# Ledger of designs, part 41: designed miniproteins, single chains, continued (3)

Each design is a single chain, and the fold is of that chain. pLDDT is the mean over its residues in the fold that is shown.

## One batch from the design tools (miniprotein)

Design m9494
Fold by ESMFold2-Fast:
Structure m9494 (fold): chain A 61 residues (1-61)
Amino acid sequence: MSEKHAKLVGLILRAVGAFVEGNREEAIRDLQKALELAKEIESEDPDAVPFVERQLERIRA
């Protein structure tokens, strides 16, 4: 697993934690950072971008 992949997972976990604590704006910011990172590794993991976009949609709903 690449360093960027590990960072992506960390950002997603931070976003989930923030959302559970009621910090929706912080969760959205962390997922937006995760989305940018997912785009950078798209050739390595093409499922990362759709996954993060789905999480953003769920939090915004």
Scores: mean pLDDT 80

Design m9496
Fold by ESMFold2-Fast:
Structure m9496 (fold): chain A 85 residues (1-85)
Amino acid sequence: RLEELRARIAELEARAAEAYAAGRYAEALRLAREALRLRTEYLLLASTDPEEAARIAALSEAELARLDELLALPEEEQKEILDKA
């Protein structure tokens, strides 16, 4: 369960890094978004504190919304934003 999620997250993050290195910024952002979604699920399953779980969920929703906004931008603007991170 948690090990399966960890392996999937690592796979998506590695693929996102490869896409970014290849200049495929839109693909890198899509893969990073999916990795963030699964990472949130992993943290929620590992959490024993419902207040902390709610905080994690809220922060992840904000991050996902930001990534969705970045995916709507032209790829050149995506590159500029990612290069500043």
Scores: mean pLDDT 75

Design m9497
Fold by ESMFold2-Fast:
Structure m9497 (fold): chain A 102 residues (1-102)
Amino acid sequence: MADEIGRDVEERASRYLPPELAKGVGELAREIAEKLINSKDPEEAYEYAVELLGIYAGVFMTPEEVARLQAEIEANREKFLSMTPEEIVEYAKKKIEELKAK
């Protein structure tokens, strides 16, 4: 999962950014994905999921769509904090697949 996320983000970012920056964004996404998967509490999982989805949104969405996604996630913070870390990971996976379909 984490390595796949890193590769997907680097590939997409390489369409807009120089190779060195695209690689850096991909490596950052991979590290955040590993932290998300290994999160032990909902607050940690939520924070890493928000960061990872922000990176995906930045490379797959328009600025307006990014702002809308961020507002939606912030509005539902309490709901996410009531979830298990595993449920937050599954939510992030589903959202990534939706973003990749665009």
Scores: mean pLDDT 78

Design m9498
Fold by ESMFold2-Fast:
Structure m9498 (fold): chain A 86 residues (1-86)
Amino acid sequence: MRAVALHVAALINAVAAEISKSLGDEEAARENAEAAKENALESARLFAEEGRRKEAAEALRETARALEPVDPELAEELREAAEEIE
């Protein structure tokens, strides 16, 4: 399912962002954090279109938790999106 694949991609990007930040690569951390956001929001949209709004919100919160150490503002944006979708 494409929604699941995009959620997994979002988590991979979030981990990549954390690794990049730990290495001092600010540009790579930003790019990976933005990719995680884009993939998480697209995944949630696809879950919601299937009537799976609870799974969409849970997927967004999972990606937000992964992004919290890298970009707390972006993590909060994803948590707000999860609240709107439920």
Scores: mean pLDDT 87

Design m9499
Fold by ESMFold2-Fast:
Structure m9499 (fold): chain A 60 residues (1-60)
Amino acid sequence: MEEIRKYVEELLKEISKKTGKEPKEEHYERMEEIVEELEKAGITYEKLLELEKLRPAELA
């Protein structure tokens, strides 16, 4: 599902803005693998946004 891939790309852009560094190619490859796993599990873009909101500050 393209929505999940778009979400991952936006997330990487936000990380780049916060850290002042561009994501490495390895990060994109790993994220694509995660996206494929999530799609196979039937997880939607909306569910990913909900999970991001529930993420504890300690992880950041």
Scores: mean pLDDT 64

Design m9500
Fold by ESMFold2-Fast:
Structure m9500 (fold): chain A 70 residues (1-70)
Amino acid sequence: DIEKIKEKGEKLKDTPEGKVYYEKALALELTKKDPESKDGHMKWGDSRAKKKVEELNKEKEEKLRKLLES
């Protein structure tokens, strides 16, 4: 999913939209490396850990959206 967004941004890197996709992919990738995600839940390998990562990704995505708007 993130990889697909990255690929889309790379394909459209010649356009302003492509840059937005690239930044979005980067933000989501950084969210995956969030220390909070590694702080136990990811260690479980449980659906609970997946849900937590997804929530963090959505929060970061929302922040990115507001950043692009601001």
Scores: mean pLDDT 57

Design m9501
Fold by ESMFold2-Fast:
Structure m9501 (fold): chain A 88 residues (1-88)
Amino acid sequence: MKEEEEKKKEEEKKKEEFREALREAQRNYDAALANSTPVQRAQIERNMAKLKEIEEKLRNGVSVEELEKEREEEIARKQAEYEARQAA
């Protein structure tokens, strides 16, 4: 079935793009570590550990949509936390 083949190809492309984004994020964290304070380093290392967890989930067959949703929730939570600290 042509539609089923196209859908699988689209999902595979989406996974590849997501993997590229993860690799770029890891590269950015490595660069940040080189110029970080000890406190910033601990935070970056925690973020890098989360990236490894996401890669493991992707390897174990978790969908890209689920991983993107988790990432958006994490970003929203950190943004709210940042705003709360600025307000305090």
Scores: mean pLDDT 73

Design m9502
Fold by ESMFold2-Fast:
Formats: structure tokens, sequence, C-alpha cells
Structure m9502 (fold): chain A 65 residues (1-65)
């Protein structure tokens, strides 16, 4: 899960820099890492929390358009 969080932090950096396309790319990478973690460890609660953070970031991106 930490790897997925690190990828999401990279995405947030691109959002702050205004590179929306790069931010979306890194969000997709973070999402895949979180899905892998869920499949390997069965930690549904951690995956749900991470998914919530991704949705919040995506809402912010859409709201700025």
Amino acid sequence: MEEARKLLEEAETYVKNGDIDKAKEWIEKAERAAVRYLLEHGDVEAAQEFGRRIREILKELEKKK
C-alpha cells in the first residue's frame, strides 16, 4: 500500500504544477498498485480508503475545469 500512496503523492505534485495529463497518468499507476495490494493482502479497508483519496483528487481536477 505504501508504494501506491507514493505514486499518488507524485500525482498530487503534478496537480500542483498544473500538469493535469501527467497527474491522471500517475493516478492510474497508483490505482493499479492499490488493486494489486488488495488482491495480495485482502485489505479491503485500506483499499477503500485509498480509493476515496483518488476520488477526491479527481473531483478537484474536474471542478477546476
Scores: mean pLDDT 76

Design m9504
Fold by ESMFold2-Fast:
Structure m9504 (fold): chain A 70 residues (1-70)
Amino acid sequence: SMSERAAELAERAGRALEAGRVDEAIRYLEELREVMIEYAKTTLSPEDLAAFEKKLDEVLAEEVEALRAA
């Protein structure tokens, strides 16, 4: 399921961060974003989907910048 895939990607990102593999963690977070958007497309209206994508992109950009700065 998409829920299981999202959980697996989040877990892999966490493990990569624990190992100091920042670039690998960022790749998993980017893939997690794609899975979350694909799931949202099946559930949300086009207007709500656009708002969700915008917020998710803002959060991800902030997180990625923080991880690269560490």
Scores: mean pLDDT 83

Design m9505
Fold by ESMFold2-Fast:
Structure m9505 (fold): chain A 68 residues (1-68)
Amino acid sequence: SSAQSLVDMADKYIQQGDKALKDGDNKKAAELYKKAGDTLLDAAKLSGDQKLLEESKKVYEKAEKLEK
């Protein structure tokens, strides 16, 4: 489904963000987490799944903490 394709894309952004964070690149990690958050919001809009909206909020919060 279109929503599942977006979830898969968001998972890739999260994995890339986690790698950047492990490498100490907080700016790159924040950018990737924001992309994941945007993608999860799109998935939530298409599916109506509130769990995806909650996951989007959590990944945005991770990005916000890194840009503090």
Scores: mean pLDDT 88

Design m9506
Fold by ESMFold2-Fast:
Structure m9506 (fold): chain A 63 residues (1-63)
Amino acid sequence: DQASQLYRQAKQLFLQSQELRRQAEEALRQGDVERAEQLFKQAEELEKQSDELLRQAQELRRQ
């Protein structure tokens, strides 16, 4: 089912995003503001991709 595949991909991207946010917070605790900013931006990008795939999966399930 294509919707199930998109849902699984969305979950994977979301989990990766959460891990990057944890790494960013750790970088901030170590005083590496530049690294933290990079990691937060990467996490936000993955979160947006995850949200888009989840939306597509939900639309396919309506059909």
Scores: mean pLDDT 86

Design m9507
Fold by ESMFold2-Fast:
Structure m9507 (fold): chain A 64 residues (1-64)
Amino acid sequence: GPLLEEEAIKAILYLMNAVVALRYGDKEGAIEDAKKAIELAKKVSDPETRQELIDGAKAILEKA
């Protein structure tokens, strides 16, 4: 996208779904979505955005 890479947008959507899954007690879904967010984040070319997305996914995995 013009302001953010498509891979970053996809990673954010998986992170949002993982947060919602945790809130409703779906730990398995949260872990799955957080892992998908990490896979997508690794494809993000901007190093700061990439690291921020990976850190967010790691925080979800720690809480799950």
Scores: mean pLDDT 85

Design m9508
Fold by ESMFold2-Fast:
Structure m9508 (fold): chain A 74 residues (1-74)
Amino acid sequence: SLEELEKEALELARKAKEAIDAGDLETALRYLEQLLEKSKEILELAKKRGIRNPLAEIMVAEAEKAIKEVKEKM
């Protein structure tokens, strides 16, 4: 379901933040890339249903920004 996908994306965001806070940039990057993929899947599903998903729109933007910032530190 859409709600289950949103819950999975939020858990990936939490894990990415924990990895960043721990200084584990490689692990953080993996979780952020998974978050981006999952958030894009949510947006595509919402688009097919003719609905908006503001949470997924925010998660895509934040994940892309965080991936760029993490890669710049590596």
Scores: mean pLDDT 86

Design m9509
Fold by ESMFold2-Fast:
Structure m9509 (fold): chain A 64 residues (1-64)
Amino acid sequence: SAEEEARLDEMIENFERTIKYYVEKYGKEYAKEVAEQIINHLKKLGVPDEYIERLKKKAEEILK
């Protein structure tokens, strides 16, 4: 549904903000571990694979 798609898009935006915050506060190495934990948790909750791949790409872009 459009509402579910909007919620999933917001999830990616929130993820980006969260990982950027951890980079600034605790450094890239710690932020990478947090990103991996969040992605694994979301995958376990049944977030669609397409969104999991978008999260991985976003983490890669932020963490270089």
Scores: mean pLDDT 86

Design m9510
Fold by ESMFold2-Fast:
Structure m9510 (fold): chain A 92 residues (1-92)
Amino acid sequence: GAAEVEALAGMLVELGRRGARVSARAEGDTVTIEVSGLSVEQQIALALSAIGLDLDGLEVKVRIEGDTVTLEVRGLTPAEIETLLRAAREAR
């Protein structure tokens, strides 16, 4: 729910503060988040966060390519979409 989305948003901001590059785009009820410049430990943490969202009833797809993690999160409310987009902007 909203708490899990807020937790992901906070993680994105923290990753950006640590030098990761964060981008997000929205299409319908889906947000695609790309985070690059990640350590292996940061990749694992982000993937675990994605699993938590999927277990909470959102549909989440995870792709890991090199130092980049791409998350596709579906089933979001408009407020949850805005939360993630704002976090990605703040993380830049």
Scores: mean pLDDT 83

Design m9511
Fold by ESMFold2-Fast:
Structure m9511 (fold): chain A 55 residues (1-55)
Amino acid sequence: SNRERILQLIDEITSLLKEARAAKEAGRLDEANQLYSQIIQLQNETAKLFKELFG
């Protein structure tokens, strides 16, 4: 269901944010930027699914 997919996306975003923070703290800025780009894409997917369910 779209609800289960939204919950999965939130968990994935949370995991990627932790990885991006670790990469940034380690000075791996290119990796951190790549992870932030992935997070933005997943946030956009989450917003679209949320709108389809509730808007």
Scores: mean pLDDT 86

Design m9512
Fold by ESMFold2-Fast:
Structure m9512 (fold): chain A 73 residues (1-73)
Amino acid sequence: VEELLKKGVEYLKKGDEAFEQGNLEEAIRYYEKAIDYFNEAIEKSTDLDEQIEAAVGLLKAAVGLVVARRKLS
């Protein structure tokens, strides 16, 4: 689960960086990757703190994805 959380956070940061640079299509791809990793971390974790961290990350990535898609459209 640690590697899934780490990858989720890594891709979330890459998504945020791409978004700030105006590369919306790249930001969307990174946010989608982050969502996949955080979702898998939630499913595989039995630790409440890990599940909360993954859920918060998932929400942040999902918001980023929605905003990036709206700006691209």
Scores: mean pLDDT 84

Design m9513
Fold by ESMFold2-Fast:
Structure m9513 (fold): chain A 58 residues (1-58)
Amino acid sequence: SPEKKLELAELGRRLANLEVSLEEAKERLKKLLPNDPNLPLLIKAFELLYKSAQAQAE
C-alpha cells in the first residue's frame, strides 16, 4: 500500500541518519511487512545501510 511504502521510506531515512537503532528498525520492518517474501532482503539492505551510516559518522 502507499502508506506502507511511505513508512518504509521514512524508516530507511531515519536509519540512514542514525535516528533509530538497527534493532528498532528491524522490528518495525517486520511489523510493517510480516508476510512479505522480500523481508529477508529488506533486512539485509537495512543492515548494510546502517553499517554505511555508522562509517560516515565515525
Scores: mean pLDDT 81

Design m9514
Fold by ESMFold2-Fast:
Parts: sequence; structure tokens; C-alpha cells
Structure m9514 (fold): chain A 56 residues (1-56)
Amino acid sequence: MLSEEEAKKLGEEARRAGEEAVRAANAGDTQTMAEHARRSRELGEELRRNGYEPEL
């Protein structure tokens, strides 16, 4: 199970990946958008598996 410190770090990485996906989408870069969106989702799923609620 993740510590609060690890969960906070993962949550920050998930939010950052989500922001990068939005920026890529706005730029019309569908490949980069998909890569960042996938990363954000995977990090959110990891948080949920460890009992934390992701804000994505």
C-alpha cells in the first residue's frame, strides 16, 4: 500500500500528465495527447488500488 508521501507524488504526476494531455490536444498532437492521457489514467488507477482518490 502506498504511503501518504508516495500517494501525493503519484497524484501530482497524474495531474501533470493530464495537463500535458490537454496541451497536446489543444495543439492537435493526438499521439502525444494519447500517451499523456494513458499515463494519467494508469497513475489514477494505481492510486485507487491503494485506497486513494485521484483528482484527474
Scores: mean pLDDT 78

Design m9515
Fold by ESMFold2-Fast:
Structure m9515 (fold): chain A 117 residues (1-117)
Amino acid sequence: MVKVVESGGGTVAEGGSVTLTGKVSGADFAKSDFAWLQSSEKYGLAGIASISADGSVVGEAERVKGRATISRDVAKKTAYLNLSNLKKEDTGVYYGLVGGEGAPGGTFGNGTKVTVV
């Protein structure tokens, strides 16, 4: 069974930064794509950043452009999102979605909450 465990959220100051961690188990992570989604009142469930299995294709949402850095560590089966220069609209629950060839059908975890104050 494929699982994602998100962590790294918390209460952070506006203008600060946060690093979110999504750890994957039960999937072929080396062949899996990964995406970070934000659930918020203002935007609903929206994509924030994504990275392909080989790291060659990276996407980011326009509102976080230049502030979001996504990376992956295949040996640790972990994806990271660094979000800098935090704004109040970055408040929300962040979900890691694993999918693609290594995780057919896709799955996400219970999320990690970021509150910008």
Scores: mean pLDDT 86

Design m9516
Fold by ESMFold2-Fast:
Structure m9516 (fold): chain A 94 residues (1-94)
Amino acid sequence: SQDQQKSTMINNLQQIQDIFTSAGDDDTAQQVDNVIQDLQNGRVTNDQVSQSMIFVYSTASVTNPDTASQISGIIQQYFDQFPDDPNRPVFQSM
């Protein structure tokens, strides 16, 4: 269901936020928290959030490859659970 997808996304984003906080990237951790708040309050759709996760990963892959590797695993698990997400092919092409 959309509610199950949303709950999974919130959990995954919290893990991503913790990874950035641990890496000392407070600015990106704050951006991830803003996405969590927007999703919880219905200001963004699940598809917009999966796109945001790909964007965060893409940026991290240039600036911090170790952080990107950890995030990649979380994003891959999300797309394995939700294969019909329209952003899955974008992530798979990276």
Scores: mean pLDDT 86

Design m9517
Fold by ESMFold2-Fast:
Structure m9517 (fold): chain A 70 residues (1-70)
Amino acid sequence: SAKEEKAKKVAEEAKKEIEELKQKIDELKEQYNASTDPEKKKQLEAEIEKLLKEKKEIEEKAQKEVEELL
């Protein structure tokens, strides 16, 4: 059905966004581990936490939208 195809597209788009966020988080974690500057580390930690929250919101929103379509 059209709803099932739309739900699949929503899930695939969310998966792509989540993978992109995971890559950014991993890059920031590498910068955090490489840094010796306490202020820089705090900024990186805050950015990592923000991206983790955004990732969770995308996951929850996609799940809800898929459930509403089905």
Scores: mean pLDDT 86

Design m9518
Fold by ESMFold2-Fast:
Structure m9518 (fold): chain A 58 residues (1-58)
Amino acid sequence: GSSMEKEREELLEEAERLGVRGVILKDLALLQQARDLAIKAGDEETAERLDRVIEELS
């Protein structure tokens, strides 16, 4: 893939790492950061999933 594709993949991987950690720790700030990274990566499905978890913990 192109460098832009790899950058998006890296953002999504980071979003997944922070999202998993945020769920385990029930850390709203980590979940919000993960959601923002998923949005930047263009993954609306992951962002929506994280948004639901954020709402449940809020």
Scores: mean pLDDT 82

Design m9519
Fold by ESMFold2-Fast:
Structure m9519 (fold): chain A 60 residues (1-60)
Amino acid sequence: SELEEKLKELLKKRKELIEEFNERASKAKTKEELLELLEEYRKEIDPLTEEIKKIREKLE
């Protein structure tokens, strides 16, 4: 299924994004740097999470 393949790709991308954020956050030296990383992370993760949710609803 095309939707199942897309879901797998999105889940992989989400995992990679979480791992990248955690690595960068662990290296942040200031509160300002951490807030900038968090804003960037939210901008990328939020639409991805919404797309995953929509695909899961379609697969039911």
Scores: mean pLDDT 84

Design m9520
Fold by ESMFold2-Fast:
Structure m9520 (fold): chain A 80 residues (1-80)
Amino acid sequence: SLEEEAERLIAEAEKLLDEYVQAVNDGKPASIVAEIRDKFLEVARKLIEVMEKLDPETRERYAERLGDLLYRFHVVDLER
């Protein structure tokens, strides 16, 4: 279902963000950090596409969760 797909994508985005933060903190090569960043942004884009097909109430819940992840991503990206 669309809701199961949205839940899978948000979980993948959370894992990729954690991996991104860890890679930055561990001082991994810029190429590896960029690869993780690109994967995170791709999953976020796919989640937005799925969210457009959800009912408004469910969409708002995922928008809040995704918004939090994107905010955390931008804070880390600016401080690196």
Scores: mean pLDDT 87

Design m9521
Fold by ESMFold2-Fast:
Structure m9521 (fold): chain A 86 residues (1-86)
Amino acid sequence: SEEKLKEARELLKKGEEALSNGDYDTAIQYYEEAIKKLEEAEDTPEAHQLRARAYLGLADAYLKQGNKEEFEKYWKKAREEIEKLR
């Protein structure tokens, strides 16, 4: 769905801004909401690319918070989405 992809892109930008500002909790919330929108989207290359961005953002935020378990979880999910693009 075009609507869900648009919403996900907007949430990803907000997450990336929060991450850049060191607001890791806010970044996590935006990335989680982006993933929720993307789960409702059609299985397209764009959706896989946006999910990869969201998972990389979550991994980075959790790593910066010292949460290695969540970092590993989302890092693996990001790699899985990237593999689907090839």
Scores: mean pLDDT 87

Design m9522
Fold by ESMFold2-Fast:
Structure m9522 (fold): chain A 70 residues (1-70)
Amino acid sequence: MTPEQLAAFIRDAVAEAERQRPLILATESEEEKAAFERYMEALREALEAAEAGDYERARAILERAIAELA
């Protein structure tokens, strides 16, 4: 995965999560809502790192966020 592909992937993931957020907040348990909010925060941090050109940091944040959610 190239740096540009990673940045695009993170942007798409943020957009997808924002679309799902209202449904998650309306239907999921408090634990699942908290996990989702942590995932959202991690995606935003990863996007900021990618936009700053720190693609290794962006990847590390994304990998930890996905592992935490799984």
Scores: mean pLDDT 77

Design m9523
Fold by ESMFold2-Fast:
Structure m9523 (fold): chain A 93 residues (1-93)
Amino acid sequence: ASVTLTVRLFDAEDRLLYEGTATDPAGIRELERRAIEAIRAGAHRVVIRLRASHRDLDVTIDLELDEVLTPEDLIATVREIFRAAIELAEEAR
């Protein structure tokens, strides 16, 4: 697949809570839902790797809750990243 999105979510002790990978828009939407559920359930850190071969793109985004980045800010940022990933996956079809 020309697009691959991998998400890992961790608790405050760096224990892996959830890991998923998707290569199509429907799978990416399901990963978004799971990631948001995990953040609402107390995930402290999110690592997102987005690869888009048709754009020569391979980016890893590591987001961690702190005094500035709240859970709601983290959810908003994750939604924007997933929106970009869905658009890239739609382009690759």
Scores: mean pLDDT 84

Design m9524
Fold by ESMFold2-Fast:
Structure m9524 (fold): chain A 65 residues (1-65)
Amino acid sequence: SSMEEQVREYAQRIRDDPNDAEAYYNLGLALEKLGLVDSAIGMYRRSLKLDPNNEKARKNLEKLS
């Protein structure tokens, strides 16, 4: 599947469940691969607010900040 398809899939998961920390993290990854760095940072921050123990989201946020 394309990165654009992954963005749509995870955006739909977030619409269905706005507390899905994993969906925000995976949306961040897809946006980062598309070069949308500021959008990816926003998604990683939201993922960490929902799940503060997500070490992968923290590490990716530190890399991009």
Scores: mean pLDDT 87

Design m9525
Fold by ESMFold2-Fast:
Structure m9525 (fold): chain A 66 residues (1-66)
Amino acid sequence: MAEVAATASQEQVDAVLARLRAAGASEAGLAAFRSNDEAHQQAAASAFQALLDQGHEEAAATAVDG
C-alpha cells in the first residue's frame, strides 16, 4: 500500500495526467497510460512528473502520446 510520499499516489497520477492533457497529450496516449496497473501508472507518473518539474511539458506530452 502506498502510505509514503516517495511513491506517486493515484491522486498524484491524476494530477500528472491533468498536466499532460494541458500540455497537449492526446486522449489515446492518456488512455494507454491508464490501461497499466496502479504500480506501473505510479512509476510512469514519477518519470513524467520529473519532466514536468523540469518544465519539459511538451516532451512529457509527446512521451505519453508516442
Scores: mean pLDDT 73

Design m9526
Fold by ESMFold2-Fast:
Structure m9526 (fold): chain A 68 residues (1-68)
Amino acid sequence: AGSLPTRMRLTAQEGSAALAEAVRTAVAAGLPRIELTKEGAKYLTPSGVVTLEEREVLTEEAKALLAA
């Protein structure tokens, strides 16, 4: 995957630094296409785009990946 965008806003969980790192790690690990934008993080599924609001489900996976 190239590089990550600079701005990664964490609307969910009030801008946790650990969450930001977990999302970044998940993107680097090749989880389902995650876009980090000025609006925060969203990821792409075969069915379309999911917004930052669904990131809470994704963050559980990202946190598990970070904790591993």
Scores: mean pLDDT 45

Design m9527
Fold by ESMFold2-Fast:
Structure m9527 (fold): chain A 80 residues (1-80)
Amino acid sequence: MSEEELEQEVRLAFAAMLLALGRNYLKQGKYDEAIELFKEALKIAEEVLADPNASPQLRRDAQVLIEEAKKLIEEAEKKK
């Protein structure tokens, strides 16, 4: 694993953590805070997907996270 590969894996793991934190804010009725976390996670996952050095597995993981983030944003916005 190169430092560049490790960086992309760490970034995607951080995005996944932001989704988990956002889900907790949704449960608390903090919809605006949840949406901001989901949007940040989406941005990070899109940056990983756009990286030409991202492995095929990392691209698949990023695509899944992008889809999850988009659905969570839509759900949170409907509950505002």
Scores: mean pLDDT 84

Design m9528
Fold by ESMFold2-Fast:
Structure m9528 (fold): chain A 106 residues (1-106)
Amino acid sequence: KRKEELEKRIEELEKRVQAMLDELGSVDPAAIEREYERLKKLSVWQRRFLLLAEVEDALINPGESKRRALHLILATLRLAKDYLKEGKFDEAESLIRAVEQALDLL
């Protein structure tokens, strides 16, 4: 089922991002919560711009900027899970694809 496929993709991406964060320190759950609340208030276009800007900063400064980008990615995956719970599969898949593209650049 499409929902089960998308849930599995989110879980695999979360594990990948958590492994990358572990190499740079530790996951900050408070940072994820702050970015998640921020993303909920943004339009689709603003979310895309924010993700691209954080990825660009991470490429220039792979320390703290990469940590911020990875926490934003985890927050984006959390929002994708919310869309799946609401039955909004196209919106969830759009966020999953944006995360996959961001991770390919990092």
Scores: mean pLDDT 83

Design m9529
Fold by ESMFold2-Fast:
Structure m9529 (fold): chain A 57 residues (1-57)
Amino acid sequence: GELEEKIEAIERELLRRYIAGEISAEEATQLFKERVRELLREAGYSEEEIEAFLATL
């Protein structure tokens, strides 16, 4: 769906930046979690659901 497509787009963007040497693996992981948290919040998920999801990554 749209949410999954947006998450995949974020992952691809950050992976490209990591491979290009623009960001570290730690920075890429942190940015991914921050951007996914905002997307899930906009999609109407609770903070508990968001943190549970991110904990599986």
Scores: mean pLDDT 84

Design m9530
Fold by ESMFold2-Fast:
Structure m9530 (fold): chain A 75 residues (1-75)
Amino acid sequence: MLSPEIQEKTIETLAKELVEKYNLPEEVAKEIARKAFEEALKIAEKEDLKGNEFFELLWKIAEELAKEYLKKKKE
């Protein structure tokens, strides 16, 4: 399991990328990043994903959540 410090740093980095790419409010980006991280951890534990595979999954989930948020805001 990743240490709490590494988890928080990863979430902060992901949230920053979501703000830059999707123009999300910082608070929304952080919420999405945390949700994506939790989902990625569950899948990684089940499928034994590590390193780059974990981070690729994390970003894919975060992008899907960001797009879903934008779709709801559009309607």
Scores: mean pLDDT 78

